# Designed miniproteins, single chains, part 94

Each design is a single chain, and the fold is of that chain. pLDDT is the mean over its residues in the fold that is shown.

## One batch from the design tools (miniprotein)

Design m3275
Fold by ESMFold2-Fast:
Structure m3275 (fold): chain A 75 residues (1-75)
Amino acid sequence: SMEEQAERERLLREIDKVVTELSLLLNDPSLTPEQKAKLQELIDRIRELVKNGAPLDELREAISEAKSVIEEVKS
C-alpha cells in the first residue's frame, strides 16, 4: 500500500540517522574494543535487514535497539 511504502521510507530515514550515530561512536577513543565490536555487529545487522527488505516491524525493532544502545553508551 502507499501508506506502507511511506512508512518504510520514514523508517529507512530513521535507520540512516541511527547508523550514522553508531558509526560516529566507533571513532570515540573512550570506548573499549569490545564495545566497538558490538556496535559494528549492530551496524552490520541493520544494514543486512535493509538490504534484504525486512518487514516494517523488524525495521522498527532494529531502530529501537539502536537507540537503546546509543543511549547506554552515551550515559
Scores: mean pLDDT 87

Design m3276
Fold by ESMFold2-Fast:
Structure m3276 (fold): chain A 68 residues (1-68)
Amino acid sequence: MVKRVGNAEIITTDSEGYSAIGTNNAGVISDDIDVVIDAIPALLSRGPVTILVKEEDMEKVIKKVEEV
């Protein structure tokens, strides 16, 4: 599934871990969703961000993006 919220593109994935990748390939990759979520505001301040998460985490990520 793909959800676009402001400058964020949130994609569900079956791969291991989580990621948030912004402009110039700056970003974070972690097995801890909270580490990825905490990086979102800084990355969004620089431009568009692509976020890869599990389906179960989609709502949590959308809420964080909407807070920025």
Scores: mean pLDDT 79

Design m3277
Fold by ESMFold2-Fast:
Structure m3277 (fold): chain A 79 residues (1-79)
Amino acid sequence: MEMLEELLKEREKVAGKKPDEETKKQIQQKIEQLVQQTTLTPSDDLQLSLQNWQRAAEQNSSSLLVSTPTLIELYRQAG
């Protein structure tokens, strides 16, 4: 649960500004760590959200900003 709160804080950092490349990569790596550490069986929605978020992170900051809140909610429901 602490990692979800940290991820939510990172979302707030991005909401008002365009994140630099390192910030985007840090958020992406944290999400990847959450996926690897979780013992929960992810739902189809969670898996799709993760794939879309990874693609968005590579494409642009705006997509990252929009996808992150949905991903956090799915993780909250799963946990």
Scores: mean pLDDT 56

Design m3278
Fold by ESMFold2-Fast:
Structure m3278 (fold): chain A 93 residues (1-93)
Amino acid sequence: SSAAADADRILAAIEALAATLPKMESDEQARAVLAELAARLPPSDDPVTGALRALWAYAAGLAAGLPTEQVRDEIRNNPEVRARFMAALDALA
């Protein structure tokens, strides 16, 4: 299904981002890394920048041990979130 294909594309991007992060041993460490990454993005309320922040948040979560299947299910079950992530990935291509 298109929803499954889109979710897999988004998850692959999140996993690729997570692979660039150090492994994290605590939620506090994950929050600190996420805050530092967010500070590197422009201070903008546009949907693409918001989606990029959310992609990095999921990447930090995976690096901190968040289950991959939980992230996949959240993306699959939220078509609006999925559409925002797809638009952000297309903007980066």
Scores: mean pLDDT 76

Design m3279
Fold by ESMFold2-Fast:
Structure m3279 (fold): chain A 71 residues (1-71)
Amino acid sequence: RRELLAETIERLRPLAQEIAALEKKIDEIRNDLSMPADVKAKEIAELKARIRALMAQMQAQLDALNAAVHA
């Protein structure tokens, strides 16, 4: 059970780092005065969709850990 927790933490770490990098990229796009507004909106929407997918992956890892610990 401790090994499952450690494995989950190791899987969550890169997901959390990727989310942080995507949030930083959204801020960079928002501050880019040379990028057209429609291109900004599309890129930000795609990055937000990626963040939602990563958050869902994190939740799935936590749900899997909870199920395994109670099995």
Scores: mean pLDDT 80

Design m3280
Fold by ESMFold2-Fast:
Structure m3280 (fold): chain A 80 residues (1-80)
Amino acid sequence: ALEEIEALRQEAEALLAQADAETDPARVRALLARTEEVLRQAATLILNSGLPKEVQEELLKEIEAWYLAAMEKIREKLAA
């Protein structure tokens, strides 16, 4: 479970890095949509895991904070 969650996080990180390097708005949007789907899968795995509630909440909060920070950076780039 944790290894699978970490793999999805790394995949999302790679997709966001690719989106940050991309200049075509349509491709950026497609990469962001894939990133959202990957992070949604990670959140689902966390919620369906046998982990204590406190650990689940911590992991979800970390994913949310990381995602929002990355999205803000890319949104600023798209607005330019």
Scores: mean pLDDT 76

Design m3281
Fold by ESMFold2-Fast:
Parts: structure tokens; sequence; C-alpha cells
Structure m3281 (fold): chain A 113 residues (1-113)
């Protein structure tokens, strides 16, 4: 199902965020962790609304998810700029993977709503 594919993609996103956090400073890690906690809450609301057939609730949750995910990518990019070149290059590759997963989640969620 579309919902199962979205759940699979979000689990991949969680693993990539964990990898990014391992490369960041403790302060940067805490900021990313807080943002990803809020993303997870918006994601849970999105899935619940889709499963309930609540189109308005799903569109609202999707908008919140999109805004928070874009903020997460921005925060990680800014944090990466402060890292040594080798670590920075690794984080930017992980950001590219997160962006691909994000775009796939948005497309599948729009189709499921």
Amino acid sequence: SLIEKIKELFEKAKKIVDEIMSLLTPEQREEVKKLFDEISKAYDRLIEAIEAGDKEGALQALSEFENLYNKLLSVIREGARKLPKEQRDKVFKLIDELEKIYNEILELAREAI
C-alpha cells in the first residue's frame, strides 16, 4: 500500500538522521533531535489522518511535515558548514539522500490523500 511505502521511507529517513547526528557537535545534535521529534509528531498525525480518510487533517499535517522537514534540512546544512571537510562532505551526501526520501514521501502522501 501507499501508506506502507511512506512508513518504509520514513524509517530510512530516521536512520539517515541518526547517522547525521553522529557526525554533528552535541549542540547541533540537540537542535536536530528536537526538530526531528516535531517532524515525527507531524508524520504520526499525517498517517493517522490518511488512514481515517480525513482529507483536511491530512493536508494540514502534510503542510506541517513539509515546513518542519525543510527547516531540518536547513539546520543540518548550516551545521555541516561548521564541520571539517571530510565530515562536512559525508553530511552533505546524507542530506541529498534525505531530500530524495522527503520528495518521495510528499508524492506518495499527496497520492494517498
Scores: mean pLDDT 89

Design m3282
Fold by ESMFold2-Fast:
Structure m3282 (fold): chain A 72 residues (1-72)
Amino acid sequence: KEELLKEIDEIMDRLSALAEASTNLDDQVEATLLMIQAAVTKKAVEKGTISEEEAREQIDKLRAGLDALEAR
């Protein structure tokens, strides 16, 4: 559980840094939407409303989105 929360926090920190560094409005919006998804996933993990497998799948999707934004 703590390991999953740490990974989500790392993704959120990277997305926040990307949003602050970007001068492109579309990239800022994409980063913000991914941060919202990360926050929702974090709350679900904290409350135990999703399985560890479901949390891992969501984290993988968040990482894919972050990587796509960084590749732009």
Scores: mean pLDDT 79

Design m3283
Fold by ESMFold2-Fast:
Structure m3283 (fold): chain A 94 residues (1-94)
Amino acid sequence: SANIERQRALVERAIREGSEEAARRTAYLLLVDTLTDGAAREEALARIEAGDYEGALEIVAETVYPYADITAEELREMVERTAEELVRRARERE
């Protein structure tokens, strides 16, 4: 439940801020939060903090690919869909 509570806090913060940038950042943070490899997670988080979202995506794709047969393009589409949903929810809050 700690992971779900952390993800909920990230979502609620993005909704409160209501910006497209906050939504995008949060979508990438949610994706990185799925990583079980601590070293890969820390590297991906550092990339997000630097504004290097593409670099974070590459780390996730390389870490997950051997187990999930998922491409970086598919991960990007998933992140974009999540960001769009967060923007929608922020607009509905007001």
Scores: mean pLDDT 78

Design m3284
Fold by ESMFold2-Fast:
Structure m3284 (fold): chain A 91 residues (1-91)
Amino acid sequence: DEERKKEIKERLEEILKRAEEALELGKQVPSVYEDAKAGYERIKELVEKALELLEEGDVEKAEEMARKAEQTADFLMKLVESAKRRAEAEA
């Protein structure tokens, strides 16, 4: 289970970095920047919940929160990338 805790912590760090990248990209696209900020805050909350659960020893629930955060970060990045591409095409 120690290996599983380590894997979850590493995933949470990668998820947060990806969310930060999406937020930075969103700053360049005013039409989605508010959505990017909201998405980042949601991902941050899920990551914080997962870390709290790991500290409490609830590895299974922490993994569920990490999975939700990962999916949310992926969707946020795709949303921002799509909006950027659309803005560039319409310019």
Scores: mean pLDDT 84

Design m3285
Fold by ESMFold2-Fast:
Order: C-alpha cells, then structure tokens, then sequence
Structure m3285 (fold): chain A 94 residues (1-94)
C-alpha cells in the first residue's frame, strides 16, 4: 500500500527529530529505525515499512510509560534492549 510507505517516510522524519533530542543508545535506536524505514520505502517493501512503524510506536509507548511512572531512564534502556534485535532482523532483510 502506498499509504503505508508514505506513513513510513513520515515516521522516519519523526524518528530523526527524536534522535536529535535524545542521547546514547536510544538516539542510536531511533536513527537505526529511521534508516530501516527509508530503506523499506525505497524498496517498496510494505511489510518492512509497517513492521518498523510498529517498532517505533512500541519504543515511544515504552518511553511514555517510563515518563509517566518516573522511571524514564530504565524505560529507555529497556526499549533499546528489547527492540534492537527486531531492528537488526529488519536491517538484515533489506
């Protein structure tokens, strides 16, 4: 779907902005997801595009829960640790 690819491009741009506001491992995770989203769009890979959108949403949800609970640094570390293997799978498939 062209709509999925357009959403993935917007997600890549949003992840790049988030990476500029973050430091360390979470910033690197956001940059890696943004690169995967752009590669998926270039390849017309709607499955990879949708999967990286889901991973981005999960990362933002985890960080948001961490902020709400006063455990933001722990949540950032957990997001990086839990989501990095799935990002690595997508990087290998593109």
Amino acid sequence: SEAILEDARRVAEALERLAEEEEGELAELYRRMARVARRAVEAGDTEAAFEVEVLAALALMMVGIGKASGKVEEAKELAYRLLTPKVEELEASL
Scores: mean pLDDT 90

Design m3286
Fold by ESMFold2-Fast:
Structure m3286 (fold): chain A 92 residues (1-92)
Amino acid sequence: DAALERLLARIRSTLGIDEEDLEALRRLLRERTTPAQLAAALAAIDAGDLEAAVAVLRAGGLSETAALSLVAMLNPGEGEEFLRRAIEERAK
């Protein structure tokens, strides 16, 4: 739970997301991930390993699109570029 709240706080501070969207995201993450998976994803993000962060979230049951979007939201600049590259790879 502490890891979930830390993740949501980073999303809010990075994107200025409103409280309704934040609550929808909190519900989705609670349904599809464990606190241990969220803590592992945060550690991977802090280490700059965005691919590992996506892999952990996907292992927790998030779709690839949801995992990529969430990681991109948490990493301004690097996350946007990471998401763009992932989309381009799929368009091939």
Scores: mean pLDDT 70

Design m3287
Fold by ESMFold2-Fast:
Structure m3287 (fold): chain A 65 residues (1-65)
Amino acid sequence: GADAARSAAVDATRKYAEQMEKIDEEEAKRLRELGKQAEASTSADEANKLLDEAEKLYQEALEKS
């Protein structure tokens, strides 16, 4: 349900942020903000959308490296 999707998105976003912290601290902060938004999300669709944004941000940061 929505709670499981939210929890998964929060966990994944936090892991992305922790890994990005070693590469780009500014992008890591942005990923942490997406994690907070996922934690506040009220639906699985919102959580999944925020996770997709986090994945895109993570990929773009790696491309710049």
Scores: mean pLDDT 79

Design m3288
Fold by ESMFold2-Fast:
Structure m3288 (fold): chain A 94 residues (1-94)
Amino acid sequence: RPTLEEALARMEEIARETFAELEKAGASEEEINLVEQAFLTIVNLLLDGHPFETIQARAEAILAQLEARLRPEVLAIARRGFGRMLDVVREYLA
């Protein structure tokens, strides 16, 4: 099980890789900012001590909101990034 420091470092790496993939796909600055804010929300919920089920439900709600605001290819990249972030959260809270 990762430490909090290791989990946060992995989440930062996932965010960096996701933003690089978004830029390569031609995501707008607005689309990138929306995904960044969403990732920060997940990190903050983890830091505030929320259980995995709460964080997962919040991530699903955020993704549903982003479906109306992101292009399909950008949304697909964001969904993969979210999945990777949630895997780290699950591993840490196990």
Scores: mean pLDDT 86

Design m3289
Fold by ESMFold2-Fast:
Structure m3289 (fold): chain A 80 residues (1-80)
Amino acid sequence: SELEKRREEARKILEEAGKKMLQSKDPTEISKIAREAAKKIGEIFGVEVDISDIDGMTKEEALEKLNEAALEALRKVEES
């Protein structure tokens, strides 16, 4: 399934971004990694992924926000 392939690609992006975010000590770098991952996930699903409010979040909050945004993107594709 094409959707299953896109889901797998998005999962790999989330896993790699999560690792980089957890290893980083720089809030700016964490936000950058999260935004880049969200952009790639949006491109994979052909939808906009909004995490514009991620600046100033803790590492754990940023990870949660990124995961929520990815799930919302998948939901939009499955329902559309």
Scores: mean pLDDT 79

Design m3290
Fold by ESMFold2-Fast:
Structure m3290 (fold): chain A 99 residues (1-99)
Amino acid sequence: SRDDVLARLDALVAQVNARMSATSDPRTQYVFQQLRTMLQNQRARIQRMSDADFARVQDTIQAFIDQVNAMVQSNSPVSAYMQVMTDYSVWVMKQVVLS
């Protein structure tokens, strides 16, 4: 459901905030700030979208959340987060253009 997706995004933002607080590395902090901003923007967009739009994009959003959660749990390198964020941003832009 939409509420489940929003709750998962909120949980992921909390994990990102915890990782930012645990590091003194400026590069890691910068990348996680970008990720947090992206997650917060997507949460706001999902909350406002129609049920039809949500049904259309739900699987891709869930896949993105699953991928980022797996990366956080595996302590993936910063470069992996940048790649996933770039891929997701490209997908989001395509959705806006095609809508």
Scores: mean pLDDT 82

Design m3291
Fold by ESMFold2-Fast:
Structure m3291 (fold): chain A 100 residues (1-100)
Amino acid sequence: SPEIDELVEHFLSKLPEADRDAIREFVEKFLEAAKKMSKDEFLALTPKYITELLVRLGLSYEEAKKVAEEIYKKNREKIQNSTPLEAIRILLDAVAEYLK
């Protein structure tokens, strides 16, 4: 998907050494969830998806869970008012900012 490839390349432009497959899997899971669930349901799962991504990017589960909750809390209002593609970009930008 050109949209998924663009989001992956955008993240890697900020964090070139990141696991490309981890980023792609996160984007694919998030977009699939957004198609199958109500907005409230997939928003509730957002911290879990960020936690899974951060673990794959090298954080411990406990650190990843804490950081994911902080990223979600800080960005919840923006994500709630965004399309799924905009929400993913916001979350990827927040993850890249934390890991730099």
Scores: mean pLDDT 85

Design m3292
Fold by ESMFold2-Fast:
Structure m3292 (fold): chain A 87 residues (1-87)
Amino acid sequence: SLEDAIELLEEMKEAVKKAKTREELLGLLQFLISLARAYALPEELIERLEDLKRRLEAGEVSLEEAKKQLLEIIDEMIEELRRRQAE
């Protein structure tokens, strides 16, 4: 359900905050990309997740900056799902 997806995304935000390694954050990113595709979230959000994953893998972004950007994307994913619930 949309409610379950929102709850899962809130749990993912806590996991992101606790992530200590690049490998941990990459695993969370991969899961979030799969979730975004499963719920047919806007391509813009999926592309931002994919780009962040690529940049993190390439060492183009620090772990702390990647965590910050990922938390912002997760918040936007939650807002989109809440918008769908209101319709």
Scores: mean pLDDT 88

Design m3293
Fold by ESMFold2-Fast:
Structure m3293 (fold): chain A 93 residues (1-93)
Amino acid sequence: SKEELEEKIKELKKKLEEAKKKNEDPKEIIDILLELAKLYIKLGKLEEAEKYLKEAKEIAKKEGLLSDEIKKKILEVEVDIGMALLVEGVERV
């Protein structure tokens, strides 16, 4: 349900803030960001999804963490956003 998605987003945002504050494992931060992007896709909030995806990509590049596994996770979210944009008929600049 929408309420379940919104609650999960709240929890992940708190977890993200704590992870950033403690300068924890960048892989954990990337996973949280990609999970947030996926939840925002499910809510139809594609601009928020793109924001979290971009942040995850920037961290992965900066930290040298662009492994095949992380690239695959990023690609899956990029594809989901692209498909959602096509379904909604949203024009991209």
Scores: mean pLDDT 83

Design m3294
Fold by ESMFold2-Fast:
Structure m3294 (fold): chain A 84 residues (1-84)
Amino acid sequence: LVEEATEAAVRAYREALELGASEEEAAQLAALAAGNVLSKYVPQEKANKFEKEVAEKLLELIKAGELTEEKLREIVREAAEKVL
């Protein structure tokens, strides 16, 4: 579950960047992909809150120049564990 959401986020992030999206756009798509996985297991309101929290944290790391794939995985994992 948490691993599935994390892999979905990483895949969406990589694919968005390969298609020429900005880091900010890729981060939002990563949050959406992880939220779509979670929506199978939690109410939609919780999935939406999760997506917003993940996107905001990823955007903060982008502004700091600290976003890595490893940190993306950590943020998605921690947020998913919090709502499950």
Scores: mean pLDDT 83

Design m3295
Fold by ESMFold2-Fast:
Structure m3295 (fold): chain A 107 residues (1-107)
Amino acid sequence: DPAVLTPYLVPEGDYRAVAAFLAGTLEYLLTGKQPGRLKGKEALDRLEKLAPKVTADVLQELAKVLKVHPSQVLRKIARDIENQLAAGASPQLIVQNLIKTLRSKIK
């Protein structure tokens, strides 16, 4: 769907594009509706808004989507999510850690 950021729009090292893809995919998994195109700054705000609604099942589905993506950064995020879920971290903590990491990379 052209309303969602595609794999071809996530260049390596582009953390703004990474944040936009993550926010859009997570919103789709939670609502079944595809979001409009998100920019990295707007995507961080969207991730914070979505964080309280996130479940372990939704994060597991997010990780499955990210694992098949050609972006190395997104595949690493998938592994980090799966490792945190296996360690018993709450879904909210996992999303908060992800937002913190993305903020440190986005200027």
Scores: mean pLDDT 78

Design m3296
Fold by ESMFold2-Fast:
Structure m3296 (fold): chain A 89 residues (1-89)
Amino acid sequence: MDEELRRQAEETARYLVSLPPEEAKKIAEELAKFVAEQARKLGLEELAKKAEEAGKRLAEAAAAKDEEAAFEAALEIARIIREAREAAA
């Protein structure tokens, strides 16, 4: 549900902007790398590329403490995770 994805994105954005900028950036980058690797294992190269791009935006937004931009990037990553899980089922 869109509501569940929104909730997850809000929690992720709020958590990351609460961390020191360097730590938030590292966590966002590690999350994006993990999601992209999982998408590639499923043969979803375009989805992996979207995960890397969204992860870069999330890392930049979180480091800048831009909660709105972090939310948008986190929401995109949550949608990518959902799509990859559906493809794996």
Scores: mean pLDDT 84

Design m3297
Fold by ESMFold2-Fast:
Structure m3297 (fold): chain A 64 residues (1-64)
Amino acid sequence: EKEKLKKELLELEIEKGLLGIKLGILNIIIRRKGPTPELEKEKKELEEEIKKLDEKIAEIEKKL
């Protein structure tokens, strides 16, 4: 049971790390080219995905 939760937590942490890298790259693009409606939408979508992963991580950590 705990081993399953630990594996799930690790997978979610890896996904969050990858999304964080994508967000970092997008922020560099926005800084260089300036904010556009398209770039702002992509940024918002990535931030929402990261928030969802944070909620799932917190829920699993609460069970451990």
Scores: mean pLDDT 84

Design m3298
Fold by ESMFold2-Fast:
Structure m3298 (fold): chain A 85 residues (1-85)
Amino acid sequence: MSTAVLELYVKDIEKAYERVRTFLKRAKELGYDKVKVIGYADTKEKAEEMAEKVKEAAEEQGFKVVSVEISEEDGLYKVTVTAEK
């Protein structure tokens, strides 16, 4: 199984969203059957908003979201979204 992974720090949510959209479109074009997006945000609100935007972007590209996890690690909020074809 080939998994495409994007890991980024979410300083600006709109810029992070554009990066995620580009990543997901490319992963689809390259035939990846699984994608994982890992984002780190300085606030819980940014993490939650990012999780929602990643879910929407993944579904737009035809991936099915299988898990969304938000955890606090070392003063940052870590968002992990996993999706499959």
Scores: mean pLDDT 84

Design m3299
Fold by ESMFold2-Fast:
Structure m3299 (fold): chain A 81 residues (1-81)
Amino acid sequence: MSDEELREHLLGRGVNPEALDRLTPEQKREVLKQLNEMERYALRGELDKALAILDELYQRGVLTPEQYERWKKALEEAAKL
């Protein structure tokens, strides 16, 4: 995945565009891995682990407050499935 493809993919997953413009390609790949692991934990019903990753992304400025709340709701709903 190129840096441009990675940026576009992360934008589609609800990451802060301003943060993406400041991150290195390596950091963007780590964000993608964390988003995938976060969703996987939620789908397993391990919501606490999913929310821990979400909080880390938010603390690093990768998510806006609005994106954080949207992700939190999505993870809570996924954990109920």
Scores: mean pLDDT 85

Design m3300
Fold by ESMFold2-Fast:
Structure m3300 (fold): chain A 77 residues (1-77)
Amino acid sequence: SDKGVITGQTFDLVPLTAKDGEVILLSRHVAEMLEKALAEMGKEVSDLTADELIRLALELLGFSPKAIEVRLKRVKE
C-alpha cells in the first residue's frame, strides 16, 4: 500500500569513500553487507578502490564475477 515510500527507501544511498578518493553511493543495506564482508577479511572500505568496492557489492548481492564484468562492460560501453 506504500509502494512509493518503500521504493524511495531502496534508493536511499550511503556515500562510501574508496582508497582512490572516489565516493561510491550504495544503498544502506548493501553498504552494511559490504562493511561486514570487509571486516571478516580484515579490511576496510578505504583499502579498496571504487571499482573493487562496486564489484564486491555486486558479488554480495549474488552476482558471479563473470556476470559483474558483463554488466559493467554493458553500462560502460
Scores: mean pLDDT 67

Design m3301
Fold by ESMFold2-Fast:
Structure m3301 (fold): chain A 72 residues (1-72)
Amino acid sequence: MAEEAARRAREAAERGRELVEKGLAEKNATQGTATALRGIGLATDAVIEAGREGGEEARRAALEAAREAGVG
């Protein structure tokens, strides 16, 4: 369970990181900000979902995986 939650969080964090980087590089500040926030939301949702399903241990594993992928 914790490993499954960590894998999902890592995938979401990787997608989130790509969106944040794309948003920060975007010339249109409004769209760039929206894209970056969407990326952060993906990683955050994965951590919340892991906590809801597997409790504290799953949440911790998901947070660790997200941070390793470069999303805080």
Scores: mean pLDDT 70

Design m3302
Fold by ESMFold2-Fast:
Structure m3302 (fold): chain A 63 residues (1-63)
Amino acid sequence: MFKEGEVVQTKEDTVGVNGENIVFPKGTKLKILKVYEDGNLLVESLETGEVALVGEDKLEKVK
């Protein structure tokens, strides 16, 4: 579904895989850096440069 280099956005306020803090608010545009086999993605915020692991289920394609 998703691939490296694709731009996606969060469909809800998104915490990192540790569940501690909101890393990306809803509607944040992210570039996919890597797709992992477990359904997690390494993503980079296009606004801040923040990098985090996020679950695939929290992301949608930008229209």
Scores: mean pLDDT 74

Design m3303
Fold by ESMFold2-Fast:
Structure m3303 (fold): chain A 90 residues (1-90)
Amino acid sequence: KLEELIEKLQEALKNDDYKKASEYAKEIARLLLERGEMTEAEYQRAIKYLEIAPELTEKFKERELPEKERQELVEKLRELYEEAVAEAEE
């Protein structure tokens, strides 16, 4: 169920588990695409971003990323997850 994915996404975000949050957000995006609530271009953009974001987040924890890039990554990931949750809610 879409509701279950939303709950799992919220729990992952609460636990700062961006890898799991990314996985749940991808599933939500896929369902939105299948329902016609997301365009193919929007879906492809979201998936590419979510594929990269966990790796960049891990590098952030290792302090490999400059502060500006870390802030941008965190903000974009947060916005994307919030958008996915809002669009998935019926």
Scores: mean pLDDT 66

Design m3304
Fold by ESMFold2-Fast:
Structure m3304 (fold): chain A 86 residues (1-86)
Amino acid sequence: MKVRLNDELFEIMKKVGATKRVHSLEEVLYLVLEYLAEQGLYKPEDPSVFDISDTELGKLLGVDEIDARDFEKLEELLLKNSEPLE
């Protein structure tokens, strides 16, 4: 599906190369994972889990941690911060 990023999510995603507000949900998931990787926030003992409590993304999503393997929860959080177009 295609989504339009809200203003706050788009400002964060620009840091990892987002040039447009409209993306497929899969592209937004990729941008979020790139953001998490570039910030280096993964736990050394479990590199799939990212501590985002002190980030702009964590503040926007209202969560302290993201598990990159929990695509269902990540998709839900992103849909709350975007407008579905399809």
Scores: mean pLDDT 79

Design m3305
Fold by ESMFold2-Fast:
Structure m3305 (fold): chain A 61 residues (1-61)
Amino acid sequence: GKAKARQYLSEANDAATDAEQIAYLRKALSASGVEDPAATKALDAGDWLTAQAHIRSTLGL
């Protein structure tokens, strides 16, 4: 749900490596229950900045 997605976003922000940040952002997107192809494509490309922006927008942040 939304609360779990926001928790994963917080964990992504505290991540020490790009790989950990991407892993938490994937969990956030999954927990949101919303499909965002642009966010998924960014995550697959390792572009966590673009992915984070899309996921935040999806959560109304």
Scores: mean pLDDT 81

Design m3306
Fold by ESMFold2-Fast:
Structure m3306 (fold): chain A 94 residues (1-94)
Amino acid sequence: SSIDDTIDRISRLMQQVQQSTDNGDRQSVVDNGSQIVQIVTDTGVRNNNVQLIQQGGQMGQRIQDLVQNGSSPQDILGVLRRETQRAVDIMRQS
């Protein structure tokens, strides 16, 4: 399904977030995380899934707050992991 293809794409990006975190590449963690947020939000809009749109917005705000507060790549990864899993759960319930 298009949702399964989207989840696979998100999983690939999360693997890149993990790899960038392990390498201490904070900018790549933020860039890949922002791409996940965009995919979540776009998927919500295309499927008229209000819960998924709200989840994308919440993810984006939390990442922005962590970046502005100088949070480590590891802390950003932890938030991205939890918020991305929530987004995937919403997609699978739809």
Scores: mean pLDDT 90

Design m3307
Fold by ESMFold2-Fast:
Structure m3307 (fold): chain A 81 residues (1-81)
Amino acid sequence: MIKEVEITMTFRLPSREAALRAAERAKEVLKKYLGDGVLEFKSTLSPGEEPVLTLHAKFKATLEQVAKAVEGIQRVAGEEA
C-alpha cells in the first residue's frame, strides 16, 4: 500500500564539504527508490566547521521503498563521515 510518509534524519559530518556531498547523494538515493513519489526534500546545515546535516523528506511510497531509501541514505552519510 502506498502511504504518505514524512521523515527527518540528522547526521554530524566532519566538514561542510562532506555534508554537502552527503546531502547530494541522499537526494540521488531518494530519486532512485522513490522516483516521482518524492513530494518534498530539504537539507539544512548548522553553522560551524563540524555541521549537523538535517534531511527532511516527504513522499508517497510503500513501506518497502521507504526502508530501502532510509538504508541507502544512512549508508551514503556514513561513507562521508
Scores: mean pLDDT 81

Design m3308
Fold by ESMFold2-Fast:
Structure m3308 (fold): chain A 70 residues (1-70)
Amino acid sequence: SASEKQEEALEQLKKELTELIEQMVAANMPREEIKRIVYSIAEYLSKKRKLSPQQVEELFEYIDELIEKL
């Protein structure tokens, strides 16, 4: 269903962005730079994959939690 596909897209994006953040941290990238890059990618991919506004909000909350733990 469309709902299942959107849920899968959200979960896949969370995985991809988690991996990207881990790679940037391993490269000793500053938190502010990581946040800027990850936010740009999340905005682009959420639009491309047609996430709902509610899912976009959930994605950015997830990103903020990951970055805050750095």
Scores: mean pLDDT 85

